# Designed miniproteins, single chains, part 29

Each design is a single chain, and the fold is of that chain. pLDDT is the mean over its residues in the fold that is shown.

## One batch from the design tools (miniprotein)

Design m978
Fold by ESMFold2-Fast:
Structure m978 (fold): chain A 94 residues (1-94)
Amino acid sequence: MKAEELLRAIREKDYEKARKLSIEIAEELGAKKIAERIELGSDKTVALVSGALAILLGADREEVVEAVVKATGLSRERAEEQLDEIIKTIEEEK
């Protein structure tokens, strides 16, 4: 489903597709601040927000972390910290 489409977009570094899908999902969830963040965000921000949304939609966390690390160049520790912060923000806005 959308989780697998987001994960694929991150793996392929298709940031246009990841941005569009993530905005649609964030709007459906009522996560207005996250939708605004991704609209104005860099490719790195798009990869991180798309990863967080993929996890929330049921994608495997380890697969998402690996894809985000490869897409962003962040360390695993930094990627996990950023993903957890974004997930928390999304959950607080629902």
Scores: mean pLDDT 83

Design m979
Fold by ESMFold2-Fast:
Structure m979 (fold): chain A 97 residues (1-97)
Amino acid sequence: SDIDDTQSRISSVNRMMGQVRRLGQDGIQRGRDRGGTTGDIQLQQVQDLAQQTITLGNDAVQSSSLTSVMQRHLTLVQQQLDTVIQDVQNERNQILG
């Protein structure tokens, strides 16, 4: 059903967002623990996975009959991903400065 399809797509987007969040948090912690090596703060990998998450979300919006629900969810996901990217970027900049 359209509801079941939309819920499945939301779950998939949420799983990828969770992976971005874990990758960002793990990178920040490892960077700090190892005296701030930028190799442990994989900003590019976080950005790439975030972009993949947004692409999946846009595909879900286009494919969902509940477009407004999916679009609202994508907006919240985008805000969460922007926060993760900003946190990783700030930590990386502190180490490089």
Scores: mean pLDDT 80

Design m980
Fold by ESMFold2-Fast:
Structure m980 (fold): chain A 85 residues (1-85)
Amino acid sequence: EAEELRERAEEAIRRAREAIAAGDLGTAMQHLGEAVEAANRLAELGEYETAAELYREASDVARQLGDDGLAEGLDAKAEELARLA
């Protein structure tokens, strides 16, 4: 459940960063998507604090991939959810 979603998102973020280090941007984008999906599900469950933290981590990965627009959107979601927690 919530803990499993958090673990999945954290693992996906780790794998995305490893893929970036290896130069595999396609794999990194796939794992970033997995992390965002898990964070979205946590937000739906009312786990606002955890989802906000994961959105900030995902934003960092998006920025490393050069997707500043996605990173800004994820930061905005994190800030909004942190206010609800």
Scores: mean pLDDT 87

Design m981
Fold by ESMFold2-Fast:
Structure m981 (fold): chain A 101 residues (1-101)
Amino acid sequence: ALERLRQAALALARMVARKTGRDEAELVAQVEKEVAELERLIEEGKITLEELVEAAREENTAHARFILAALTGDEELREATLEELAKMLGVPVEEVRKELE
């Protein structure tokens, strides 16, 4: 579950960097740091994976929904989120799908 979250977050960060002209290495480093902190909190029993899923559901952003879809394996949520991300970035949904495979 955490590895799926990490891969989804990294793929999203790389896509955002490429489409917005932001530094890919900087965004990747930030995501890696945030994922490592989440892994530490789960290992220490400070937060559960179920609590992360609930927090993601309450976060009303396309990014949080993409992460939630990856955590839960919800293909319908994933497809809806790809459409939202495509609209936000001004690109075809097929381009977003290809980048986030």
Scores: mean pLDDT 75

Design m982
Fold by ESMFold2-Fast:
Structure m982 (fold): chain A 93 residues (1-93)
Amino acid sequence: SKIEEIKEEIAKIVFYALRGEKEKAEEAYKKAKELLESLESLSEEEANELLETIEAARKFAEYYAEKYNKEEEKKWVLEKLEELEKLIEEKTE
């Protein structure tokens, strides 16, 4: 499922960015964006699942950044998650 693939790539954005693996984080962001853009539309159920995944990713990034002093990585992650959230909303019927 493309929705499951998008969820996996969202998780990879956070995990790689917070670990300082910027190239892998950028690749995961690009894949998530390309998968979302390839969809003609999202149902409300699919959109809600992706938005819940983004919220979980955001909370994890905030927790991890505070604990391990990763403020710059967190800022980048939050900006990329916001871009994906906007795209999800634009694709939702």
Scores: mean pLDDT 87

Design m983
Fold by ESMFold2-Fast:
Structure m983 (fold): chain A 77 residues (1-77)
Amino acid sequence: NESREKVRKIYEETGFDFVELSKLLFPWSRGDGLYGGSVKRAVIQFQRHNGLEMDGVPDDKTIEALKKTDIEEFKKL
């Protein structure tokens, strides 16, 4: 529940939708539409590129990094 709320909060605060990103990065994976395996993988991928702990949980550190990240730069990866 809290992980889904954090993903929703990221979308509301940054406009970045990890659910839609997970469909682009992992089109062969089926997520729950809010926070499933493919969404968790997208979060881990973002954390890896930003040198954060790759736990797949959108923590405050992940939100802070996302606010400073150019989304277009991330999509080029």
Scores: mean pLDDT 62

Design m984
Fold by ESMFold2-Fast:
Order: sequence, then C-alpha cells, then structure tokens
Structure m984 (fold): chain A 83 residues (1-83)
Amino acid sequence: SMAKEKEVAEFEKKAKEQLEQARKELQRMVEQGKISQEAADAALAYAEALVNYRIAKLKGDEEKAAEYKKLAEEKLAELLALL
C-alpha cells in the first residue's frame, strides 16, 4: 500500500540520520579511549541489523526479518564480549 511505502521511506530516512549520529558518537568514544574500535564496530553493526530487521518487518518480509534478527543477536553477543 502507499501508506506502507511512505512509512518505510520515513523510517529509512530517520534511521539513516540516527545511524550516522551513532557512528560519529562511537568514533568519539574510541578517540577518548572509552571503548575499543572493535566494540564501536560491533555496536554499529548491531544497530544496522536492528534497522534492517524493522524495515523487513514493515515490508512484511518475514524471511529477511528472521535473518536480520539473527544477525542482530550475533552482533549483540560480539559487542557484549568486548565490554
């Protein structure tokens, strides 16, 4: 539906802006010695996987949603091991 397409587009735009802000903040934390580069990379990959999961759910793509959910869980585990 047109409403669904608009919802996806608006979510993608906001998510892109939030991911770029998160990337910059994570880079600052690495530069300040608060986290490792590996932890920053894992945190960003986790956030990106969650965004892709939400987009897949909005599109009704249950197979891709399950794939991105698994990827998010893997990246979260990786992040937690680095903290």
Scores: mean pLDDT 87

Design m985
Fold by ESMFold2-Fast:
Structure m985 (fold): chain A 87 residues (1-87)
Amino acid sequence: SHMAEKLRKMIETAEKLLNEAKTIDEVRLIAGLVLAELKEMGAPEEVLERLERLWRQIEAAKTLEEAKRYGEEMLRVARELLEELEK
């Protein structure tokens, strides 16, 4: 599916950027772009609500390590959606 392929490429790009991020602000930017892309793709409301909660945790994070952990969880949610779309 075109949506599954687009989502897979977005996740791969976001994972690379998240791993390379050196500041909390870089993680916030990556997380915000992931959330925006999933909204544009028409992800289910329950998935978007989970992502918005994780994004708020990234916004509140006080360390780079904490922000990256929440970012990794956000990408995990995106991968769960990808698996559902590929069934």
Scores: mean pLDDT 86

Design m986
Fold by ESMFold2-Fast:
Structure m986 (fold): chain A 97 residues (1-97)
Amino acid sequence: GADGGLLGAARSAADLARHAPAIGREDARRALELVEEALRLAEEAGASPEAIEALRRARREAERALRTGPPETTPHGRALVAAAESALYGARKVKEA
């Protein structure tokens, strides 16, 4: 369901974001924007505390990556963006329910 999809994507984004030195700064910027929007929608929709905390962790680690990562995109950074896009999709589905 939508709640399980959001939680899974949020956890994936948080786990990927923990490897900040491997995340390109362009990917970190995109992921941060997506995670911030997903977090806003998840909080408005009353998503699970676990999903909200995972999104907050992803946000904090993406902010660190903006300072420490290489300037270009990276494979790990692109995976983070994909996880963040999935989290935003999941947050929208929870809000629509």
Scores: mean pLDDT 82

Design m987
Fold by ESMFold2-Fast:
Structure m987 (fold): chain A 83 residues (1-83)
Amino acid sequence: SMAESKELAEKLIREAEELKRLAEKELSLEEIIGLILRSIGLLFEVDLLKEKGKLSEEEAEKIKKAAEEALKAAMEALRKFQP
């Protein structure tokens, strides 16, 4: 339903925002790799959910943007850890 897709979208956006927030802290290499994998996993999950009709195109694009920002932050943390 539309209500279910909206609640799912809000949950996934919050998850992406939390991943980005975590990437801005001092992290171990294992934690940074974990954040990269989780951010990539979220991007694949969003595409799969959109394909299955569980998310609208607009909701999927919004979540992807947040997940891409999280991935960028995690990759920047990795770059700074392994100069």
Scores: mean pLDDT 86

Design m988
Fold by ESMFold2-Fast:
Structure m988 (fold): chain A 73 residues (1-73)
Amino acid sequence: MLELEATILTDEPVEVAAARAIAEAEAAGATARVVSRGEDGDFDVVVLEVVAPASEELPEEVRARVTLLSPRP
């Protein structure tokens, strides 16, 4: 299993960005879920866990922790 961490800054509301990321992951054959929500200074924060199974295109299972940050209005 390959473990990845990513931080993404988005201009979209963080819940919209999270919903889109989950939909994109599911369309790609992965599973995604929200593991936490919060605030960090001037940012709204959502943390996602994404798990992609091994396939012909992906030789091993990938687990990613994705932190989404959106500036508060």
Scores: mean pLDDT 78

Design m989
Fold by ESMFold2-Fast:
Structure m989 (fold): chain A 87 residues (1-87)
Amino acid sequence: ERERLEEEMLRLAAEAEALLAKLVDKVRAYADGEKSAENAAAAEVAQQVLAILAPVIEQVRATGEAPLEEVIAAIERVKALLEEFLA
């Protein structure tokens, strides 16, 4: 049932994209020397996002592929984290 999983992944990715853009802007500002508490918190959230994605990235590096279900689960976790942080 790959087609439905692909549709779910794309929908979740699109929903997360705008939230990720806001996070990236804050992380970039922090890296560029704008050391506000908000930008510092965004850098910490970015580390959590990377920790969620790390197992999927490692599987892709090892095998060239990751199970679509694991990718979807990782995107869902990232989206939930970003929704909580940006609320």
Scores: mean pLDDT 76

Design m990
Fold by ESMFold2-Fast:
Structure m990 (fold): chain A 111 residues (1-111)
Amino acid sequence: MTRIGLVGAGRAGKVAARRLAELAREGRVEVVAVADGSAEALEEVARFLREAGIEPEVILAPNTPEGGREAVRRMAELGAEAIVAAVPNEDVRLAIAEEARRLGVEARGVG
């Protein structure tokens, strides 16, 4: 079972969260954390995941390259093996991918 961190709780993040909830129900993934710069968007995604039986850590991190790197580091510490980057900003997605690669964690982009 792959341990997943989700960065991004906006429109793409909500789509990713629905798919991750399906995969978790099938026993294929565990969602260990979700991160976003919007507390409101994070609360909405975390509530959806909790209703699906998933208890992710919630990480408030700014939607910047530096915030993306920090989210990845915290998710890796929580045991994430892969990161789903559901953020529309290319520079943020690139920063997430580079930090994940540096830590030996897989990265997948959606946006």
Scores: mean pLDDT 88

Design m991
Fold by ESMFold2-Fast:
Structure m991 (fold): chain A 70 residues (1-70)
Amino acid sequence: GSGREGAERAARAAERAAAEGDATASNVKFWGASLMGEEGRPYARQATQAAARGDAEAAAKYAVLASEAA
C-alpha cells in the first residue's frame, strides 16, 4: 500500500485506542479516566495531524505512543 494509507490506518488505530481507553477508564474509576484517556489523546491527535500532512512515519510513531499511553 501507499505510505498515505499506512499513515491513515495508524491514525485510525490511535484514535480507536484512545476512545477505548476513555471508555475503559470511565467504567473502572471516574478520577482515573482523565489520566488514562488524556495520556492517549494527545498522541492520537498528533497521529491524525501527521496523517493529514502525509507523514506516514510520524503517524505510525504517534499511534504506537497512543497505544502505550492508553
Scores: mean pLDDT 56

Design m992
Fold by ESMFold2-Fast:
Structure m992 (fold): chain A 68 residues (1-68)
Amino acid sequence: PVVIKFKDGKIGLRGVKDIEGVEGVEKVSETDFLFPEENFNPKAKVTLVDGTVVTLEELLKNAEIIEL
């Protein structure tokens, strides 16, 4: 999975199957999601493509981070 920080104040997740516990989540594709950085919830659950479930804080700690 990849975490993308956009200059418009959005966070993108790429290579994930689902995200739960964040307000304003937009599904961009079957594996890609966007949400406002202001709605960041470190305890939100992210389901990876392989079915592994991690928290957003765990994902950010261990994922590749790209700034655009």
Scores: mean pLDDT 82

Design m993
Fold by ESMFold2-Fast:
Structure m993 (fold): chain A 65 residues (1-65)
Amino acid sequence: SELIKEAQRLREEAVEVMSRSKDIDAQTRMVRLIVQINTAAREGDYERLRELIAQMKEDIARMKA
């Protein structure tokens, strides 16, 4: 599934962004998103997965700012 592949790529980007960040609160939020995305993907909840992917993209953009 393209959606699963996108989630995997975003996870890799999120880990990279977290490794460069000193913001512990942002790192904690990102870890929670990774866990939620993994759960939604495993359960086949593709609507939830799309929502979480959109949120992760926004959080990654904020951490890069």
Scores: mean pLDDT 84

Design m994
Fold by ESMFold2-Fast:
Structure m994 (fold): chain A 84 residues (1-84)
Amino acid sequence: MKEEKIKKLKEQAERFKDDAEGALRLAEKERESRPEVWEAARRGFERNLPLAEKVIKGLEELGEYEAAEELRKWVEEVRRRLAE
C-alpha cells in the first residue's frame, strides 16, 4: 500500500531527526569539556546521511515533495551547525 510506505518513510525521517537532534544537543552542551562527544555526533550524522538520502528519494518517488524538501532543509541546517 502506497500510504503505508509514505507513513513508514515519514516515521523514519522523524526518528532520524529526533536521534540526531538529541545527539547534537548533548554535543553542543559538552563541546568545550568533551570535544569527543561533538566528533561522535558528527560521525553519527555522516553515517546516517545515506539513510536520510534514501528517505528523501523515497518520499519524492511517492509524490511527497514537501516532506522530502523539509528533510533536505533539515540535513543542510545540521551540516551548517556541525561546520561551526
Scores: mean pLDDT 81

Design m995
Fold by ESMFold2-Fast:
Parts: structure tokens; sequence; C-alpha cells
Structure m995 (fold): chain A 77 residues (1-77)
């Protein structure tokens, strides 16, 4: 039904939004070292894992790439 399709689309957009929020929190932690940003990123990733393990896996992979790049930049200076 039309209502069911709209609800499924909204849930998918919410998952994407959670993924982006987790990435933003992780980036803040990597840029500032703020432990509250790290806690926020971890909590958002746990929420994302409960909602969709596949999207959570993709989000964690992206964060790992960001961590690797940030570490290389720090070591090159």
Amino acid sequence: SSMKKEEEKKKKEELWKLSQQAIDAAKTYLDTGDPEAEKQAQELLRQLEREDPFVASLTRSFIAMMEYTTRLERESR
C-alpha cells in the first residue's frame, strides 16, 4: 500500500541520517580528541547496528578509513 511504502522510505532515510551522525561524531573525535564525541559516535553505531547491521558495517568501514588517513597525516608532520 502507499502508506507502507512511505513508512519504509522514511525508515531508510532515518538509517542514512543515523549513519551520517555517527560519521560526523567520529570525525569530531578525530579532529578534536573530545571523549564525549567518541561516546556519541559509539552510541550512534550501537543504535545503527540494532536497526540495520549492514548499514552499521558500511559506516564502521568508512570511520576506519578516516582514522587511518588522520593517523597518516599526523605521522607525516
Scores: mean pLDDT 81

Design m996
Fold by ESMFold2-Fast:
Structure m996 (fold): chain A 72 residues (1-72)
Amino acid sequence: FLLDRLKEVEDYIAQKLKEKHPDLSEEEAREIARLYLAKKYFNIEVPDEWKPLIEEAGKIDEEYRAELKAKR
């Protein structure tokens, strides 16, 4: 189901964000991943302080999608 796929994307982004930014807590990394997905699918506004991390989440999402295209 689509919801399960969104959870996989959220988990992937959160994991990669925490790896690149070890000073982020797991909770913060997951919140950034959720905000990115909410902006992408629901067009919400995100706080200016999170914008750089949201952009990085977008790059991680692109990487994940490229991987999925290769393996489905």
Scores: mean pLDDT 76

Design m997
Fold by ESMFold2-Fast:
Structure m997 (fold): chain A 69 residues (1-69)
Amino acid sequence: SMEEIRRMIDEGVIESMGAMERGIVLAERGQELKLTDVEEVKAKMSEEERREMEERAERARKRAEEELK
């Protein structure tokens, strides 16, 4: 499930928060963040689940851009 996939990522890199959302914020600040096997996780997801994760990442990015205005 999506929750299990996110848990796997969080355990490897980021604790207690969504890895995709936090990864985007850190990347935008110039932080080099190594995410654990994100591409392999995506490959195991259904097309719908992968799209949901990408949509969340895009929303987090747009939110950051809006707050900078």
Scores: mean pLDDT 53

Design m998
Fold by ESMFold2-Fast:
Structure m998 (fold): chain A 97 residues (1-97)
Amino acid sequence: KLRVTVVLELTTKKPEQEVLSEVQNALDLGAQQAYEAGRPRVLVVDITAKYDKETGKHTITIVAEAESLSDVEYWLELAIKNMKTKVTVKSIKVEEA
């Protein structure tokens, strides 16, 4: 079992709370879709949001638990497709859970 930390960057004028809610909803929907597609469901453990007013960027840090990295990547691709806001994956850090 893996603990995976994903850092997402979003470029939008939306408020922090709205961005965080959109990300949370997209991740939840992506997890459900991955499970329905026969993949083990990825468990989101923690989500934190940070806005940098100097750069205008929203940084969302997600901590998730999964069986494999491929399950996280599949889930994340689905989650990003469920978002209307442009998303960039900045980093993915993998650790044993």
Scores: mean pLDDT 84

Design m999
Fold by ESMFold2-Fast:
Structure m999 (fold): chain A 89 residues (1-89)
Amino acid sequence: SMEKRRKEAIEQGRQAAREMKNASDEERKELDEQIKRVEQLIKNSTDPLLKKLYQEYLELLEAIRNGDEEKAGKEAGEIEKIVEELKKK
């Protein structure tokens, strides 16, 4: 169900932010590089829906990087909603 998938996405986002507290310097560097790549995708995107998806994904990665469990869960849930909408097209 869509509701179950959103709850799972929220839990996964929270877990990723929690795990970041024990991350290696290499893992933190990889995440910082992913953030830079997503910022570039936002800048270069002309599709409003894809741009919105990339913006939410950027917020998720930043929340994970900062260990913000509540924000990471929220952003992961919003991404799942956008992905569900994209699948309807």
Scores: mean pLDDT 84

Design m1000
Fold by ESMFold2-Fast:
Structure m1000 (fold): chain A 128 residues (1-128)
Amino acid sequence: MERVLIVIIADENLVEAAKKAIEKALELENLDSGVFAVPKELVEPLSKAFPNLLFVDSSDPRAKEIGATPILILPESTPVEEAVEKILKEMKERHITRVLLVGPEEKVKEIAEKLREKGIEVEILYHE
């Protein structure tokens, strides 16, 4: 089953961005369940929003053992080339072939173009 790597480019409203990303990823994967690794501060609000999903602290070494999919959160100041490199690294380590990219329109379009040039399937969600 092909999983989607969720990538969020945001400095603010991370819970709302993550909610939109997770809903879209579940649609793309045709799933109603999943295990996600997120920053500790997002675990409680996301668990409340999605009681059928499991969220674990991405800093917990057990996250990899249980097969948790990381949600990659990058600051809006992250250079396009650095974002692309980080995304490709996570995709390779997790054997993921699709990316869901969430963030400001200009930034996500540029990152998506670079990823598509490398043969990566990219879905985009705009978030202000």
Scores: mean pLDDT 79

Design m1001
Fold by ESMFold2-Fast:
Structure m1001 (fold): chain A 70 residues (1-70)
Amino acid sequence: MSKQEELDKFLKEFNELMDKIVEARRAGNLEEAQKIADEGIKKAKEFSEKYPEYKTFFDVVISIFETLKA
């Protein structure tokens, strides 16, 4: 896959994970929300390691997931 295709796929997955976290939090299921946030952080770190030129962007993504986890 091209770098752009991988980035587009990641952004789609990011949006899906964000929706799942919101639903879990609304249901009062904080453990599930934390698990989903941890998965998002893992994926963002892996993508950032593969494409260090996007590090600043992925640092922001990780911060968003960490905030939703807390």
Scores: mean pLDDT 81

Design m1002
Fold by ESMFold2-Fast:
Structure m1002 (fold): chain A 69 residues (1-69)
Amino acid sequence: KEALKKIGENMKKAADAAYSRVQAELDKAREKLKENPEEGQKLIAEVESRLAGVQRLKDAADKYIKEAE
């Protein structure tokens, strides 16, 4: 069960790093939205899709940590 806990913790760390990266991309998309609303909206939709993926990774990490109990 220690192995599952370590896997979950590593996944959570990776998900947190990915979340920070995606937030930086969202900020860039917002700047693009000011210059070109159509292109900015496309970028925001893409970033929101990636945020959903990162949330799923966080949920999976929490499950692995709980299974280690």
Scores: mean pLDDT 78

Design m1003
Fold by ESMFold2-Fast:
Structure m1003 (fold): chain A 94 residues (1-94)
Amino acid sequence: SMEEQLENLAISALFEAQELRDLALSQGKEEAAAELDRLLGEMQRAFRERDVAALIRVMEEVKALAEKHIEDEELLARFLAGADRLIAQLRELA
């Protein structure tokens, strides 16, 4: 169902954002971690409101933070590929 697809995509997006936050914390990037906590809150709100456009926007902001803060090229490439796939799947639901 469309509702199950949205739920699964939202769970995947939350997991990706949480992993990036935990990485930022492990690297002492407290400002990046705080910004990711804000985005996690916005993502949870967008999901509760079934606001697919807001989920896409928040995931694009998470992607921008990953590009700024992930120093490992291989890890960045994998993260961006996952984020782009999630954004594309969310756009299909919009």
Scores: mean pLDDT 87

Design m1004
Fold by ESMFold2-Fast:
Structure m1004 (fold): chain A 74 residues (1-74)
Amino acid sequence: MVEELRELAERFAERDPALAQTLRNLIDMIEKMSKEEVKKFIDRFGPTLLAMARGAGVPDEEIERLKEVLEKAK
């Protein structure tokens, strides 16, 4: 999960460095959380993160990959 999110952050950096930094900050937070806290955080913040990625012009394929990685983290 964390490795997959880091790979996505690097790819997003090519289009929107601010979105990439947001994703890196999210990864740092998740690494410090319990499994239950991660699930709650993704349930609450996941839709907002996906909306930000769409707004930044990230391709649909990368957005679907992000969604899959977030669902696996639950």
Scores: mean pLDDT 78

Design m1005
Fold by ESMFold2-Fast:
Structure m1005 (fold): chain A 100 residues (1-100)
Amino acid sequence: SREERVREFLRKIGEALKNGDVQKAVEILKEAFERYDELTEGEFLTLIDHALVVAEKLSEEERKEIYNMVIDVLEKRKDKFSPVEKKIIDTTINYLKEKL
């Protein structure tokens, strides 16, 4: 059921984006990130990628909100990644902070 729930989040985000319903995609992303600890590393990174795609379709202020949310979940989860992956995550966090 966890894998089915994550797959459903990703499907719904993709469907919302296909329909141009960016606000619905944002709502689904926020719900999915509240469950970040239930995600595998691959599922978590896929969700981060989807969040960044959504952010590019938003106004500057809404984009900053998504970037802050992404930074927050990356910071909370980064200690569970390998040292090499942590460096990539830290680079991503710094990149997003520069865009705020």
Scores: mean pLDDT 79

Design m1006
Fold by ESMFold2-Fast:
Structure m1006 (fold): chain A 95 residues (1-95)
Amino acid sequence: MDGFKKFYQEMEKAVLNMEKGYKASVSNDTASGEMEALSENKIKYKFELERDGGKARAEGEFIKEGGKVKVKGKGEATTADGVTKRLEEEGEEEI
């Protein structure tokens, strides 16, 4: 949980303070993630989680435009029993 929470907080900071070359990463026994600011307005992310035989991964981009953040990403989660759920997300938030 702590590694995921730290990664999420770093992702929020990166979105709010988009700066070209900004990078953040986290890795532990249950989670790994990285993000990189490709420009002052665009951040690429990748995240993986594995715990109790279950796996989840997500990747995508955040784009800052006109006081808003646009999100475009894909995620997939597979339970220990082999049940897979897929999610595609496009959204827009005020910042």
Scores: mean pLDDT 67

Design m1007
Fold by ESMFold2-Fast:
Structure m1007 (fold): chain A 77 residues (1-77)
Amino acid sequence: SEEERRRVREEAARRINKLVSKLTDALESGSSDEEIEKLREEVYEELRRIEEEYGLPHMVEAGRRHIDLVLEEHRKR
C-alpha cells in the first residue's frame, strides 16, 4: 500500500538522518581528518546496508549526496 511505502521511506530517512548527524557531530567536535575519513567509510557501509534492507537506492543515493555536501562545506570553512 502507499501508506506502507511511506512508512518504509520515513524509517529509511530517519536512519540516514542519524548517519548524517553522526558525521556532522564529528566534524563540529574537531575530529581529525583520519577520524572523519574512517567515519565516512563506516557511514557509506551502513548506507549500503540500508539500501539492501529497504530497497530504496534513490533515497540512499540522496543521502550520500547530502553527506558529500556536508563534507564539502566543512572543507570550505
Scores: mean pLDDT 82

Design m1008
Fold by ESMFold2-Fast:
Structure m1008 (fold): chain A 82 residues (1-82)
Amino acid sequence: SREEIQELLEQLLKAIEDGDIERARELLAQIQELLKELALKDPEEFFRLTQEIDQQVRDKIKQLEAQGKLDKAAALRELFQL
C-alpha cells in the first residue's frame, strides 16, 4: 500500500542518516517489490507515488549536501541512480 511504501521510505532515509547503507539497500529492495505490485494493480497510484518518492529523495539529497553530509548524500544518489 501507499502507507507501507511511505513508512519504508522514511526508514530508508533514517538508515542513510545513521550511516547504515546495508539496511537502506534492504529497505529499497522491499520498496521496489511493493512498487512492482502497485504498478500492476493501480498504475495511476504507482505514477503518483513514484513521482513523490523521487521528489522526497531529491529533497533529502539537497538537505544532506546543505548540511555538509556529502558521503550520505552520495550514498543516497547511488541507491536511487541519481
Scores: mean pLDDT 90

Design m1009
Fold by ESMFold2-Fast:
Structure m1009 (fold): chain A 95 residues (1-95)
Amino acid sequence: SIFEEARRVIDELDVSPDDRDYLLTIVDNLEKIYEDAKKRGDKEKEKRALEAMRRVLDGLRRLKEAQDQGVSPEEYELLLGELLRDATDSLLDAG
């Protein structure tokens, strides 16, 4: 599951508890939108929720790669800030 993959990446990130909880909340809300759309047979909304989740997962992977490469604290904070904004926008696009 793409949602389980996102949660695994989040668990590996060196981020504050508040940022971790926020990212997990975004994933939980996207999964709920996806499951609700799937139960209703709303194929368009199901697709939008998955597209939003792929965008969030891509951002999570970029941040994890930066962490593994040992980028500067300034670069890491910039990437984290972009991820948090993109994750919020992705949730709004899906709902």
Scores: mean pLDDT 90

Design m1010
Fold by ESMFold2-Fast:
Structure m1010 (fold): chain A 61 residues (1-61)
Amino acid sequence: AEELLKQAEKLLELAERYRQQAAELRRSSDPRDQLEAEILEGVAALLEAMAEWLRKKAEEL
């Protein structure tokens, strides 16, 4: 259970870093930076979903 919570925390930390990177890219008017930001936002959303799933599983154990 504790290890699942730690894994969830690491995924959320990684997602946060990707969201911060995406926010910086969103400040650019370059279409390539906008596309990279969109990809990072998508990856961050997947990591957040995985972290939520792990957290819920940790509560069941």
Scores: mean pLDDT 84

Design m1011
Fold by ESMFold2-Fast:
Structure m1011 (fold): chain A 76 residues (1-76)
Amino acid sequence: MLEKIKKEVEKAKKLSPEELLEKVIEALGEAIPGPASEEQRRIAQEIVDLAKKAVEAGLSSEEIAKKVIEKLEKAE
């Protein structure tokens, strides 16, 4: 699950910050589309919130991707 999301985020580094955010949301939705634990939902929300905050702060797509990947690795 998390590795697939990381791969999609890494591919999205070439996109705009807004498109990277959309890819993060899409990848998380695809990875946990069925019954998800409360922990999985909480982690997904934290990752989306992190990415949104980074986009709002004007970070580059590479910086946003790095933060998201670090959060995903910590969640494993």
Scores: mean pLDDT 75

